Designed miniproteins, single chains, continued (2). Designs and how they scored, part 106

Each design is a single chain, and the fold is of that chain. pLDDT is the mean over its residues in the fold that is shown.

## One batch from the design tools (miniprotein)

Design m7683
Fold by ESMFold2-Fast:
Structure m7683 (fold): chain A 101 residues (1-101)
Amino acid sequence: SILDLIKKMIEEVERALKDVKAGKITPEEFLALVEKILSKLYFVNLLISEVDPEAAKEIQKLIDEIEETALKMRRGEISPVEALEKILENLKKIRDIVEKL
């Protein structure tokens, strides 16, 4: 289900956050993870837009915030830890929206 996919993305980000705090993740691995998550979220939101356009708009705002967070990390404006914490918060908000569908 879409909900299971989002829950798995949350688990992947939580693991990555633990690895970053332990110094076990490279910047390249971080960027690959974020790109993978964004690609999956775009696909999920496309499917949601066919059923609930208003929910899709709210999810798109959260996706846009994840993109901006990734760009700030790439520019060195925030740490990888701060970036993953913000991405995790937004994924949990997306989960809460999808659970109500």
Scores: mean pLDDT 86

Design m7684
Fold by ESMFold2-Fast:
Structure m7684 (fold): chain A 83 residues (1-83)
Amino acid sequence: DSDVMISMQNQSRDDINQRRDDSQRQYRIYQDIINQNSNTVTPEQIGQYRSSQSVYNSLTDDLTNNGSQITSMYARGRIQAAA
């Protein structure tokens, strides 16, 4: 049932969206700290920012790939997605 599969993919996408939003919030906090203290920022703070940004980028890529897969299925109209 393609509808069931699409529903399951949408549920997974919502979970990834939540994790992405959490990661975005985290790296924005570190970005604000760096911007406010640019002349006194420590290498450790920069490391935390880069780490949070890396997680956000990874999750964004996952969302982009999932969105592309869903769009491709609809656009082609006849792909039987074997999960």
Scores: mean pLDDT 61

Design m7685
Fold by ESMFold2-Fast:
Structure m7685 (fold): chain A 78 residues (1-78)
Amino acid sequence: MNKLIFEQAAEELAEAVEKGASFEDLKYAIDRLRDAGLIDEEEAEYLKEVAKKAYELAKEGKYEEAKKLFLEAMKKVL
């Protein structure tokens, strides 16, 4: 079910951001969503751009803003 895959991936990504995950980790997780058929390549590129911005916010200590930004983007593509 796409919803369960989304919720699982979103929680994993939110935890990763909170723990100071690298942009590479976020990119890898987005590629998994694409491989699962949950998003297409255009959506994956969009999410990678958002992940980069979320990573920058997390580096600034803005973890809640980073998580919200990424989750909002995931909701737009799913």
Scores: mean pLDDT 73

Design m7686
Fold by ESMFold2-Fast:
Structure m7686 (fold): chain A 101 residues (1-101)
Amino acid sequence: VTVAEIIDGLNWLIERAKKNALTKADLVSLAFIIRESYQLNFPNKENALRYLKTAYDQLVAKLGQPPPYVELILAGVLSKVPAAAASSLVENLQKALELLQ
């Protein structure tokens, strides 16, 4: 997975979030984005991950518990990343996108 593919995935999630159309499948997609971002090397990675973690926590709060296999996708990544100060879900996703570009 490349930074460009993560940017595409985040743009798709942001548009769905703006329409209030997010489902548990989007939560799985965000978990993959977090895991892959953690494994890549790019400027501002730590801050991007903080915004992604905050967005993930907000989405879990909104949609409920993720499927059990999401814990395997994340492989403890979230426990290694501190959360950012909470804004709206859309704003946190947009901040992560800005830091990836």
Scores: mean pLDDT 78

Design m7687
Fold by ESMFold2-Fast:
Structure m7687 (fold): chain A 67 residues (1-67)
Amino acid sequence: SVEDLINEVREKLRELAAQITDPEELREAGRKVIAEFVRKAYEAGATHDEIQKLREEGRRALDELLA
């Protein structure tokens, strides 16, 4: 489900934050992770609204880690 993908992207972003201390590097790596999960959702037949929600939740989670 999209909720499962949202939880998984949040977990992957937390893993990146544990390894990357530089905010710029974390932002770049995090954006790539979000893009990968968006691609997976699209390939799995997610709706436009579901894909938009995944992008927004991923970006929000990344911004929280960068705060």
Scores: mean pLDDT 85

Design m7688
Fold by ESMFold2-Fast:
Structure m7688 (fold): chain A 71 residues (1-71)
Amino acid sequence: AEEIIEEFSKKYGISKDTVLEIGNLALKLLAQGKSIAEIAKVIEKKYGIKLSNSEISKLIKATKELEKKQL
């Protein structure tokens, strides 16, 4: 889980906190019934980064695992 947050931080040149913000946004949108493709478009519009559908899925899973730990 933490490894995925670090991977995205390094790949996109953004802070780990920003990666977690994006992950939490993706979780909220998923809870609202948005598809992975719709979530990717929202993230691109708000943060200016283009995530693939597989990257969105990885980030959602990593964010859920981190939410289960004391952070």
Scores: mean pLDDT 80

Design m7689
Fold by ESMFold2-Fast:
Structure m7689 (fold): chain A 65 residues (1-65)
Amino acid sequence: MLYRVTVEVTLYDPNLEKPVVKVTVERVIEAESAEEAAEKAVEGVRASLPDSVKILSVEVRVEEL
């Protein structure tokens, strides 16, 4: 099934002049369940971040298409 997953991440990057940044990522993911779709989206976001960046919070919304 297709799911629209919205991941809102608050990041701390000490190398930036403005170190706290909110990023919203929206993805369409094919998964067996909403939980699987959410996990895939969050894993993708974590994998794309440098080791120096800390994740302060993650909020996930999932919508079935």
Scores: mean pLDDT 79

Design m7690
Fold by ESMFold2-Fast:
Structure m7690 (fold): chain A 88 residues (1-88)
Amino acid sequence: MKELKVLTQSEASELFGTDDFNYAPKLVLVGPEADIERVKELAKKYGGVVIPTSREGWYLVVTDEAKVEELAKELLKEGFEVYLVVQD
C-alpha cells in the first residue's frame, strides 16, 4: 500500500526548480508514470484542473482546498506517485 507523501511549497520548489506551487494553499503533485487522461478524469470529478510543471512528465492538480486530500488519495489508489504540496 502506497503512503501519501507531503511536501511544503518550499521543499517542492527546491526539488523541482519551479514556483508553480503557489496557485493554492494545498496542491497535488503527480509523477511522470501517471496516465494523464486518468489524472484529468479524476481532477474533473473533483472540479479541478491539471497544469504541467516546468519538469517534463510532472503535473500539478489544483482543486477546491476541501477536496485536495481526497483527490490525492484517489490518485494514490490508481498506483500513481502522488505528493500533497502544502503552504509553508
Scores: mean pLDDT 77

Design m7691
Fold by ESMFold2-Fast:
Parts: structure tokens; sequence; C-alpha cells
Structure m7691 (fold): chain A 62 residues (1-62)
């Protein structure tokens, strides 16, 4: 799914971020994805949030 693909992209981008920042970004992304899987938020809202997380992870890349 687009949600699972975006989660994997966030995790991959976080590999290039400083370790502490990477852990926070991945943890937030996993939480958002789980909320969508549990039906607590829409998949559309989760995808939007993950795209913001991906942009933040890419900006923090070293």
Amino acid sequence: SELEELLEEVKRAAERAPAGHAATVVGEAERIAQMARDGKISEEEAIRALRRGLEAARAAAV
C-alpha cells in the first residue's frame, strides 16, 4: 500500500539522519502508520503526515 511504501521511505531517509533524530522520526512514523492500521486516523491523514516526516528526514540528512 502507499502507506507501507511511505513508511519504508521514511525509515530509509532516516538512515542518513543523526542517530537521535533518526530514532524520533522512525518512532513517529511507526506510530502514525499503526494509528491508520487501527482505524484511529484515515489512511489519507497518515499518508500526509508521513510525507511531512519524509521531508523532515531528508532535510536532516548528513
Scores: mean pLDDT 78

Design m7692
Fold by ESMFold2-Fast:
Structure m7692 (fold): chain A 72 residues (1-72)
Amino acid sequence: SIKELADKFGVETSGDVDISDIESVEGGEESKTLATAYLILKDGRKIELTSKSEEDPRKKVNDLINELLSKK
């Protein structure tokens, strides 16, 4: 599930879905301590990914996205 991978990368998810249900990814908000992204599902729903970290939140979200997309 995406939640298990997100937890490993220190990223919070608004839901839990199978990696195979992910269609694409959209960018989200970004600041020094916050980065978000959206997983677009095959049915058009969006799952929010949120990294709240003082140590490169953008990198954590990007590393998770790369791992998720590599498993499709």
Scores: mean pLDDT 80

Design m7693
Fold by ESMFold2-Fast:
Structure m7693 (fold): chain A 73 residues (1-73)
Amino acid sequence: SLADRLAALEQQIAQLSADPRVPQAVIDALRADLATARQLYSRGTDSDLLRAGVLLISAGGEIHVLEQQLKRA
């Protein structure tokens, strides 16, 4: 569900936020994307739901890349 995906991404962002190597601006941008996705979902049009889904996929991909980079450092 969208709620489960949002909760999972927020948990991942919280983990990244605990790492001092991750800039606060990156954390803020990821949280802003999740807030935008939630707002789009609340509007409920097919177009807004598609845009929300794309934002969540994009945010998830960015989080994954960051986690992989941190493991290598």
Scores: mean pLDDT 85

Design m7694
Fold by ESMFold2-Fast:
Structure m7694 (fold): chain A 62 residues (1-62)
Amino acid sequence: MIDEEEVNESFVRMGASVASLIEDPAEQQAEIAKLEAKLAVETDPVKIEVYQAMIDTLRAKL
């Protein structure tokens, strides 16, 4: 519901912000691979959104 939606947005923004702090291209690629592996088996919808936002942020920097 609305609280779940706002919580999801907050975690997505936080994940993207954390991903934006990774400046080393090798570290960015390693984190993308790790996050994609986690995303493939994750069942928590909030974590799925966070991992996706982090992957998108890291890919945008490469």
Scores: mean pLDDT 73

Design m7695
Fold by ESMFold2-Fast:
Structure m7695 (fold): chain A 56 residues (1-56)
Amino acid sequence: APVVEVRREEEVFEGAARLSVGATLLGPDRQVRYARATAGAAAQRLVVERTVTTLL
């Protein structure tokens, strides 16, 4: 498991957790999409971080 940046990974993880409660209101579509992207490669994880933060 390549953890190149702990802060980035934690930020995405925390974003996913917070989005989990928000997704309940907005819809599971957003949560599922970001969950999948987060589980992907490191590059995709970085992209999701920005998207999750903006899309919150």
Scores: mean pLDDT 44

Design m7696
Fold by ESMFold2-Fast:
Structure m7696 (fold): chain A 91 residues (1-91)
Amino acid sequence: SLEKDAKLFAALEGVAETSLELAKQGDEKEAMERLLAAAEALAEKVSKELGEKILKAAEEAAKKEPIEALEEFAKFAKEQRDKLKQKLAAA
């Protein structure tokens, strides 16, 4: 459901933000491992199309510097959540 998917993207944004704090404290490897694990787990719980978007965003994040990757991923998760909430409000 759109409501379930919106909640899952909110959870993913929270993981990205918490992982960003860890990376800024020097735990960059742990921060990236946490983000990638959460992205993989949540991609299985959302619709196929949204899951593919999560996995693609995670693949791009893995190619970048950890702090930049985590900031961009948090933004991605927030933008997807906001789009889903807008669809729910319009329905």
Scores: mean pLDDT 84

Design m7697
Fold by ESMFold2-Fast:
Structure m7697 (fold): chain A 134 residues (1-134)
Amino acid sequence: SELERGRRQAEELKRKADEVISEMEKAGKYASKLSPEETRKLFEEIVKKVQELADELVRLAREGTPEMARLVEQVAKDFLEGLEKVRKETIELFKKNGTEEQVEVAESYLDIAIGIARSALTEVRLIREEKEKA
């Protein structure tokens, strides 16, 4: 059914969100094995994946039913909360295992990633509210 297809799309977006969070945790744990340049490259790739996921969340909310927009809003909210939690944990791991330069890189790119996720949540919420008024 259309509703079942929508649930599968929301579940796939949740899986992609969890994968990004896992990559951030892994980077912090292995910080001592990374150069500052390798750290920057990894976080640039993480920000790119966060932007791609944000774009998919907004697109699915815009193209879907009001029920789909609600499911996507929950995925976006959970993703933002997960990023905020893993930012704190990742920064502490880089402080323990990495250099001051790696900490500054991680903080800068994680703040960008959180900003992207927060903007996507705001846009998805506005789309849902507009659809529910119709």
Scores: mean pLDDT 85

Design m7698
Fold by ESMFold2-Fast:
Structure m7698 (fold): chain A 76 residues (1-76)
Amino acid sequence: EGPLTVELISRERTGPGEWRLTYRVSGPGLTREDAEEIARGLAAALERFGYTVLSVEVTETGPDEYRVTIVYREPP
């Protein structure tokens, strides 16, 4: 196992009560499947706190680097 980094790079308001979180996920030997598992964990944490997850996207930005974008809505 190498050092894994999960870094929040932006939080943007996309609408009333709606936000987009962008994370950089990197580490030696990191696969798309690993990045997707991390994305699911982040989304599950938001849902546990009462937020509604609207979308989750995983994009490869380098050989061992992925961008995770999560759009969520605040509770009513």
Scores: mean pLDDT 84

Design m7699
Fold by ESMFold2-Fast:
Structure m7699 (fold): chain A 71 residues (1-71)
Amino acid sequence: MEEKLKELEEKMKAAYEAKDAEAVRKYGEEATRAAAEYLREQGYSEETVEENVARNRALTEKAVAAIEKEL
C-alpha cells in the first residue's frame, strides 16, 4: 500500500510541475481513495477515514487552484 501511495505522490508531483491540473486532480483522487482503503484495512474508524478523505481532497483542490492561478 505505501509503495502505491508513493507512486501516486510522484505522479502528482510530476503533474504539478508540468502544470497539468487535470492530471493532479486525477492522481490526487486515486491517492485519496487508496489512503482511505489503507486506513480501513488498518482498523481506523469511519470518522477518521472521512476526515482523511476530506483533508486530501482539500489539498488536491488547493494544488489545482495554484496551477490555474499561474495560467
Scores: mean pLDDT 79

Design m7700
Fold by ESMFold2-Fast:
Structure m7700 (fold): chain A 105 residues (1-105)
Amino acid sequence: LSPQQQRDIQASLLRMQGSILRLMGDRERSPHLHQASDLVFEAADLVARGDYAGAGRKLLEASDYAARAGDEVTSLRLRSQAYRLLGDEERSRELLEEAKRLEEE
């Protein structure tokens, strides 16, 4: 990843963490959303350190927690970023497009 892409991904992860925290405020505290938020924060730190494989694994775990909380859009966005960090750019793009379709519906 380029330094710009690394910064863009880190910023995107921190925005997603903020979104998860907002959802917890609206839906009352969910243990699954809290775990997802913590894992996204850990992933953002790993991206800052250049550990893209570690960050990708944390985001896949976070996406599972978001899915268990019933938040499919957040789960898809987290999986998209995970696959991007793991080098599967095509799957990342497909998952992001799916998340956008669900948000529009």
Scores: mean pLDDT 80

Design m7701
Fold by ESMFold2-Fast:
Structure m7701 (fold): chain A 60 residues (1-60)
Amino acid sequence: SIEDKIKKLKEEFYKKGVELSEQYRAAKAAGDFDAYQAIVEEMKKLDEEYRKKVEELRKE
């Protein structure tokens, strides 16, 4: 079902989000502003990708 596909997608993106959150904390702890900014951009892209994929699934 579409709901099962969305659930699987949510689980996959949750795992990616956890990895990025860990990298974000490490970059902030290191004081690496460039790495911090790059990770923030990746987090934003991840959120946009998730929303777009959910939207496409809901069109079915």
Scores: mean pLDDT 82

Design m7702
Fold by ESMFold2-Fast:
Structure m7702 (fold): chain A 60 residues (1-60)
Amino acid sequence: VAEIAADLQRRYGLSPTDARTAAVFIASRRDTASREEVVAFLQGLGMPEERARAAAEEYL
């Protein structure tokens, strides 16, 4: 979780709070969440679609 949050903050420009929220979402739903679901969640945090897609591919 902490590593995913740090990566999201450094590579994708999320705030510490948003990065932690996204990392928890990804970690808790890694086996059940679709790539599209992760992309939609990250876009909800203000991430552009292209970056959200790249992050979803990296962590799923």
Scores: mean pLDDT 76

Design m7703
Fold by ESMFold2-Fast:
Structure m7703 (fold): chain A 64 residues (1-64)
Amino acid sequence: NLEKEIEEGRNLLQAVKKFLDMAARMKAGELDDAEAEATIKELGNLSRLAAQVAKSAVDKWKAL
């Protein structure tokens, strides 16, 4: 089911991009307290989802 695999991969890629963007902005001191809290909470949820998607993707790719 190629379309679902693309969707899962896109979701994982977006989660990784958000994580990297947040880390870069944190390093630059560009996040205010409210934005930092909201971003950390969102990334926590995305990280859990990304781990689930990554496991599913790895299992599927190993079956190829």
Scores: mean pLDDT 71

Design m7704
Fold by ESMFold2-Fast:
Structure m7704 (fold): chain A 88 residues (1-88)
Amino acid sequence: GKKLLRLIGLILRGIGLLFDLEREGAPEELIELARLLIEAGRLLLQGKDARELVEEALERARELLEEDPENEYARELLEIAEELLELL
């Protein structure tokens, strides 16, 4: 039960973040990363393997945060990716 609720919460966080990124006209790389994380969460909800997508998202989020360490969106995307990895 708890793992499923946490997964749903992460997907909703990703959707909310995607909405904010699009509203603010954020760089396409951040928008694409948010979409990737939402897709990974959707696959996990279906009981499908999403490990490669989560690991790719984690690496991309780290690269974006390294380029702009004060980017709150990149940090939030990294946090979502790390929490999805814990649910694998």
Scores: mean pLDDT 88

Design m7705
Fold by ESMFold2-Fast:
Parts: sequence; structure tokens; C-alpha cells
Structure m7705 (fold): chain A 94 residues (1-94)
Amino acid sequence: HMEMDEGERRLSRIGTLVSELTLKLSAAKSEEERRKIEEEARERLQTELGLGPEEAELYVEGAYIELRRVAGEPLDERDREVEERLEAFHARLL
């Protein structure tokens, strides 16, 4: 709104990291590369942004959901649950 508060700044940093994660995952050429990208993202979400391990995992799953959405793939019930949990977490940060 006026100036970004701490919660909004934290969400912006999370958004940047998740955007980088999504781009790296879309460029990954092997399952091994994908796992390394996931592990790095989970570590950075926890250590740099102070997220818990459950929240970090939700963002990694969310990145895959976004990739499937962009590819025109149908989203299932589990995908909707992950998105709802992420929306609830975002509301708590703001």
C-alpha cells in the first residue's frame, strides 16, 4: 500500500526465491538436477527466509503446480489443497 512492511518484504523475498525455483525446475534436464534444485530451495527458504520445513515443502510443491498450470495440465485435489495452504500461510505473513 504505502510502504512495504516486514511481512510484505518477506513475501516479496519468498516470491523471488520461488520464481527462481520454478525457472530452475523448468530448465532441469534430469531427476538428479531436479532433486538438487529442490534441496537448495528448501534450505534457502528455511535459512534465509525463516520458514519452517512444512512451509518450505509447500512452496516447492507450489512451484510444480505452477509449472503444470503453465503447461495446461489439469490440477487435482491435492494441488488445490497445497494452494489453499499457501494462501492461508500468505495471509498469516501479511
Scores: mean pLDDT 80

Design m7706
Fold by ESMFold2-Fast:
Structure m7706 (fold): chain A 70 residues (1-70)
Amino acid sequence: MTAEQASELGKLATEIIEEKGVITPEELEEILNKLPLSEEDKQYLLDEAERKGSLTGDELERLLVRLLLQ
């Protein structure tokens, strides 16, 4: 994942998180499909969202930082 992709994902997710407090796996999948991410990065983020049931802004940011450090 690139820093630009992480920034764009964060912006799109922030609109949902500001309204609802969390983003669901279904909402996250819709956003991920708008971005030129690898299938591996998409699957990792979706698996974590499904495992937790939803992601807060802080949880999503931590996952994006992890992908940027690869």
Scores: mean pLDDT 83

Design m7707
Fold by ESMFold2-Fast:
Structure m7707 (fold): chain A 73 residues (1-73)
Amino acid sequence: MAAGLLAQFRRDLEALGVPAAERERLLAAFGRVLAATSDLQEMYEVMGRALAAVKAGDVEGALAILEEAARRA
């Protein structure tokens, strides 16, 4: 488990002011990505794409990116 990446994603979501309930949904989805793949580059790419969606105000789009990545792995 890439605990460092999960902690970094939590910090980034907190810095962006994501509400606690939405933050926990995103963290749970990213945790499934981390459990499903061992490719660190894919983990970083997916995290970056999800954070870009959150920055654009699209939390549901970020969740969809994470859920799709977890299904593909």
Scores: mean pLDDT 82

Design m7708
Fold by ESMFold2-Fast:
Structure m7708 (fold): chain A 70 residues (1-70)
Amino acid sequence: GAAEAKAYARAGAEALRAGDRGTALGHGGMSANYGKESDPETAAYAKEGGDALVAGDAERALAYLEKAAQ
């Protein structure tokens, strides 16, 4: 649900700040999956964060995961 989507986005942002890109990508994916029907805005931000991380843009990824966590 929406609460789980935001919690995973927050965990992803925390992992990324710690330098753990793999954990951040996994948590971002979970956020997008949990949010896709219950919180589409959170899911969209989490997906943008994941896409940015795959592209190597950690700063953009962090910004979107933080937006998803709100």
Scores: mean pLDDT 83

Design m7709
Fold by ESMFold2-Fast:
Structure m7709 (fold): chain A 57 residues (1-57)
Amino acid sequence: MEEKLDELERLGVENALKYGIEKGAMITAKKGLDMGLSVEEVSRVVRRAIEKARELA
């Protein structure tokens, strides 16, 4: 598994908890794109992070 995808997922959960689901998702998506990930990869990881954040919150 690519380490960048796992790191982005963790950041997504953290950002969602700090800034809320909508703001956290946007911040995380921008970071993923900046890391050189594809739009499809970023979309999938952000969705998973949001789902995990909802379970933890």
Scores: mean pLDDT 78

Design m7710
Fold by ESMFold2-Fast:
Structure m7710 (fold): chain A 86 residues (1-86)
Amino acid sequence: SEEAEEYGREAARAALAAGDAGKTSLSSAIGAALAAIGAAFAASRSESEEAREKAAEYLRKAAEAAAAGDGEKAAYYANLGALAAE
């Protein structure tokens, strides 16, 4: 639970920062940030340590893609993170 909460907080912070960086492309940046935040919440609810670790890795990749302005990759990794958390 603590680990999942920590991963969720880090992913949410990264998604927020990525959203701010991508303000010139509002639609793509917001979409990517929301997907990453959704995946972070899913990861926080996971009971499995392995699932949480995989979700955190994908959320990190989603945040990095969003920061680079690649909303498509950010959404892809955020979705993988959410699936890993299940």
Scores: mean pLDDT 61

Design m7711
Fold by ESMFold2-Fast:
Structure m7711 (fold): chain A 84 residues (1-84)
Amino acid sequence: MYLVTTTVTLKEDDLEKAKKVGKELAEAASKVPGVTEVTTLSDGRKVAVLVRTEDLEAAEEAARALEETAKKTPAVESVRTDIY
């Protein structure tokens, strides 16, 4: 079992935008085969997405999907992803 953590910093402190970004990231991760659990935490400035996966391949695919989704989101200032 692997853990993928993605932390996104938004350009503006906006809780409603943060919630929407978190939902879009969670939906992107949940479409990856081998993802077992997705949890999102957000305040107005930051969104954290925690993804549990069955194997490393699923973890790498989830990380890629999260980073691609974050980079395509205009409200996002920066993204960081780690696999444990």
Scores: mean pLDDT 85

Design m7712
Fold by ESMFold2-Fast:
Structure m7712 (fold): chain A 74 residues (1-74)
Amino acid sequence: MLIEHSEEEKEAAIAFLTTLARRYADAYARTGDPRYRELADLARQAVEALRAGDDAAFQRYASETFALHDALRA
């Protein structure tokens, strides 16, 4: 279902997460730390959830991405 407000927010979120996935992939290439590869995969899954309109899946993948990112920064 397309909602004008939601569509604009969805496109912005997809652009952000796509950029984030590339940055995580680059970090994996530089460091060899597999957590960056997992972060890139989670960001891609969040993009697919947004495209599918699956808000529950998006929230789950986004939450996992933030938790793993925080653990990596600790």
Scores: mean pLDDT 76

Design m7713
Fold by ESMFold2-Fast:
Structure m7713 (fold): chain A 94 residues (1-94)
Amino acid sequence: MSLLEKVEKALKEVEEILAKYNAGELSTEEAIERVIEILEEVAKLFEENGLYDEAKAYRNLIKELKRNKNNPEAAFTYMQLARQELREIVEKLK
């Protein structure tokens, strides 16, 4: 699977998590944990491809999500930022 295909899959998974969260199917904690897992895999992929600055940005998002586990509004904002950054990377890699 190419780097583009892996990032596109991550974007789709984050979008599905946000859709379920907005539908009330996931708690804030469950949504955050699932998004963190995806972002950790994406950060690792960027590190493996020498994209250390991009990896650092995702690692910073992970830290903010962990900090805001008990703040639903802030958590949702950071999950939306993760989706936006993944979309921007997909467009750059196309």
Scores: mean pLDDT 85

Design m7714
Fold by ESMFold2-Fast:
Structure m7714 (fold): chain A 58 residues (1-58)
Amino acid sequence: MELAERWVRGAREAAPELSDRQLESIRRAVPYQLEASKLPPGETLTLPNGRSITNPAA
């Protein structure tokens, strides 16, 4: 996932002190954020752990 790699790289540049575990959590979340972006604005995607991500519309 190119998008996931870009998010991880941006996070590392913005906060170089982030741990590898924190960067991995960001990478893992990106696919769900991408799926949420396909929904209409204000709709939510429910994650396997019961949490949700809302399409921010921009």
Scores: mean pLDDT 63

Design m7715
Fold by ESMFold2-Fast:
Structure m7715 (fold): chain A 100 residues (1-100)
Amino acid sequence: SEIEELREKIRELIKKGAPAEEIFKAVQQALDALAAQHASRVQALAAEVAGLVLTSPAERLALEVEAGVLLIEAGVRATNGEIDLETMELVVRARLLLER
């Protein structure tokens, strides 16, 4: 499968001592492929975030802080080799929050 091929590519990049930027790009490609395979989950997250009512600048700032926390969690998960649906959903939710 495409996801398994991308995970193997990431392992090979790490083994050959590729630059961190190249490894990070491969991780992003794998998470984007997972998002494409799970479009219905991504759509549900998009609907949830689009439904958020923002009435003050403080509420918008809270969304930016939440997005930052989600990205840190996703980064920790990816560092531990957890290139999976949960990590994908964290990144997608963070991106959607930042688009509000």
Scores: mean pLDDT 82

Design m7716
Fold by ESMFold2-Fast:
Structure m7716 (fold): chain A 71 residues (1-71)
Amino acid sequence: DPVVERVARHELARFLAELEKLRDASLEEVIAWLKKRNPAVGEAVADAKTVEEAIELARRAAEEQVRRALE
């Protein structure tokens, strides 16, 4: 469905842009934001030790979530 794919890609782009704004935040704030914004992605990054690791894991988890939604 082209509409579903377009919406999913737009929401992914927005999520990734919001996530990049958190690069200067604390690890606790990044994980808390992720759990509130996208609980499945938040759980996937719960074991991250740095903000950079949390952002990278969140990006990969969000991309995988969109991939599965478009199958």
Scores: mean pLDDT 81

Design m7717
Fold by ESMFold2-Fast:
Structure m7717 (fold): chain A 92 residues (1-92)
Amino acid sequence: MEEIEKLIEELSKEAEELYKKAKNEKEKKEINLELLNKAIEKFGEILKENPLPEEERERLIAELEEALAEMRAAGADPELIAYVERVLEAVR
């Protein structure tokens, strides 16, 4: 999927520019969350036009569900949990 490759390239360039401006770890975390949210929204749009093969979609859903369960059990950041939930919804 060329559109996903372009999205990754764009996000990588944006991340490099934003990381150069980040003054501390907190700002880097905020940048990562913003980029992740943007990626989820764009990925959702791409998947609607170019759906994943059923087997790949089922595998990704299972992996995301397992990751969510582990993150919740570990007491992960609620914002990170919410972003993984959005990815799961986007691939369903």
Scores: mean pLDDT 67

Design m7718
Fold by ESMFold2-Fast:
Structure m7718 (fold): chain A 81 residues (1-81)
Amino acid sequence: RDEAIEEAYREVARRASELALEEAQKLRKDGAPQSLVDQLEQVARTFREIAEKERVTPEDRQRFGEAAAEFDRLLEQYRAS
């Protein structure tokens, strides 16, 4: 059961990392500020680190939630621009 939950977190984090990198690439092509691209790439790295862990701890789950909130904030900032 716990292994299934950990695998679900890794799979969601892997997909989230891919989406964050796709958005970073789009922003880079559109000439967006490098700081925004860097922040999206950092969010993608956080998701990738979680996706590659053998064990997803409660601290990793909190970190996932924080990265997901930051990803949403950055996408809203992009849409408002």
Scores: mean pLDDT 82

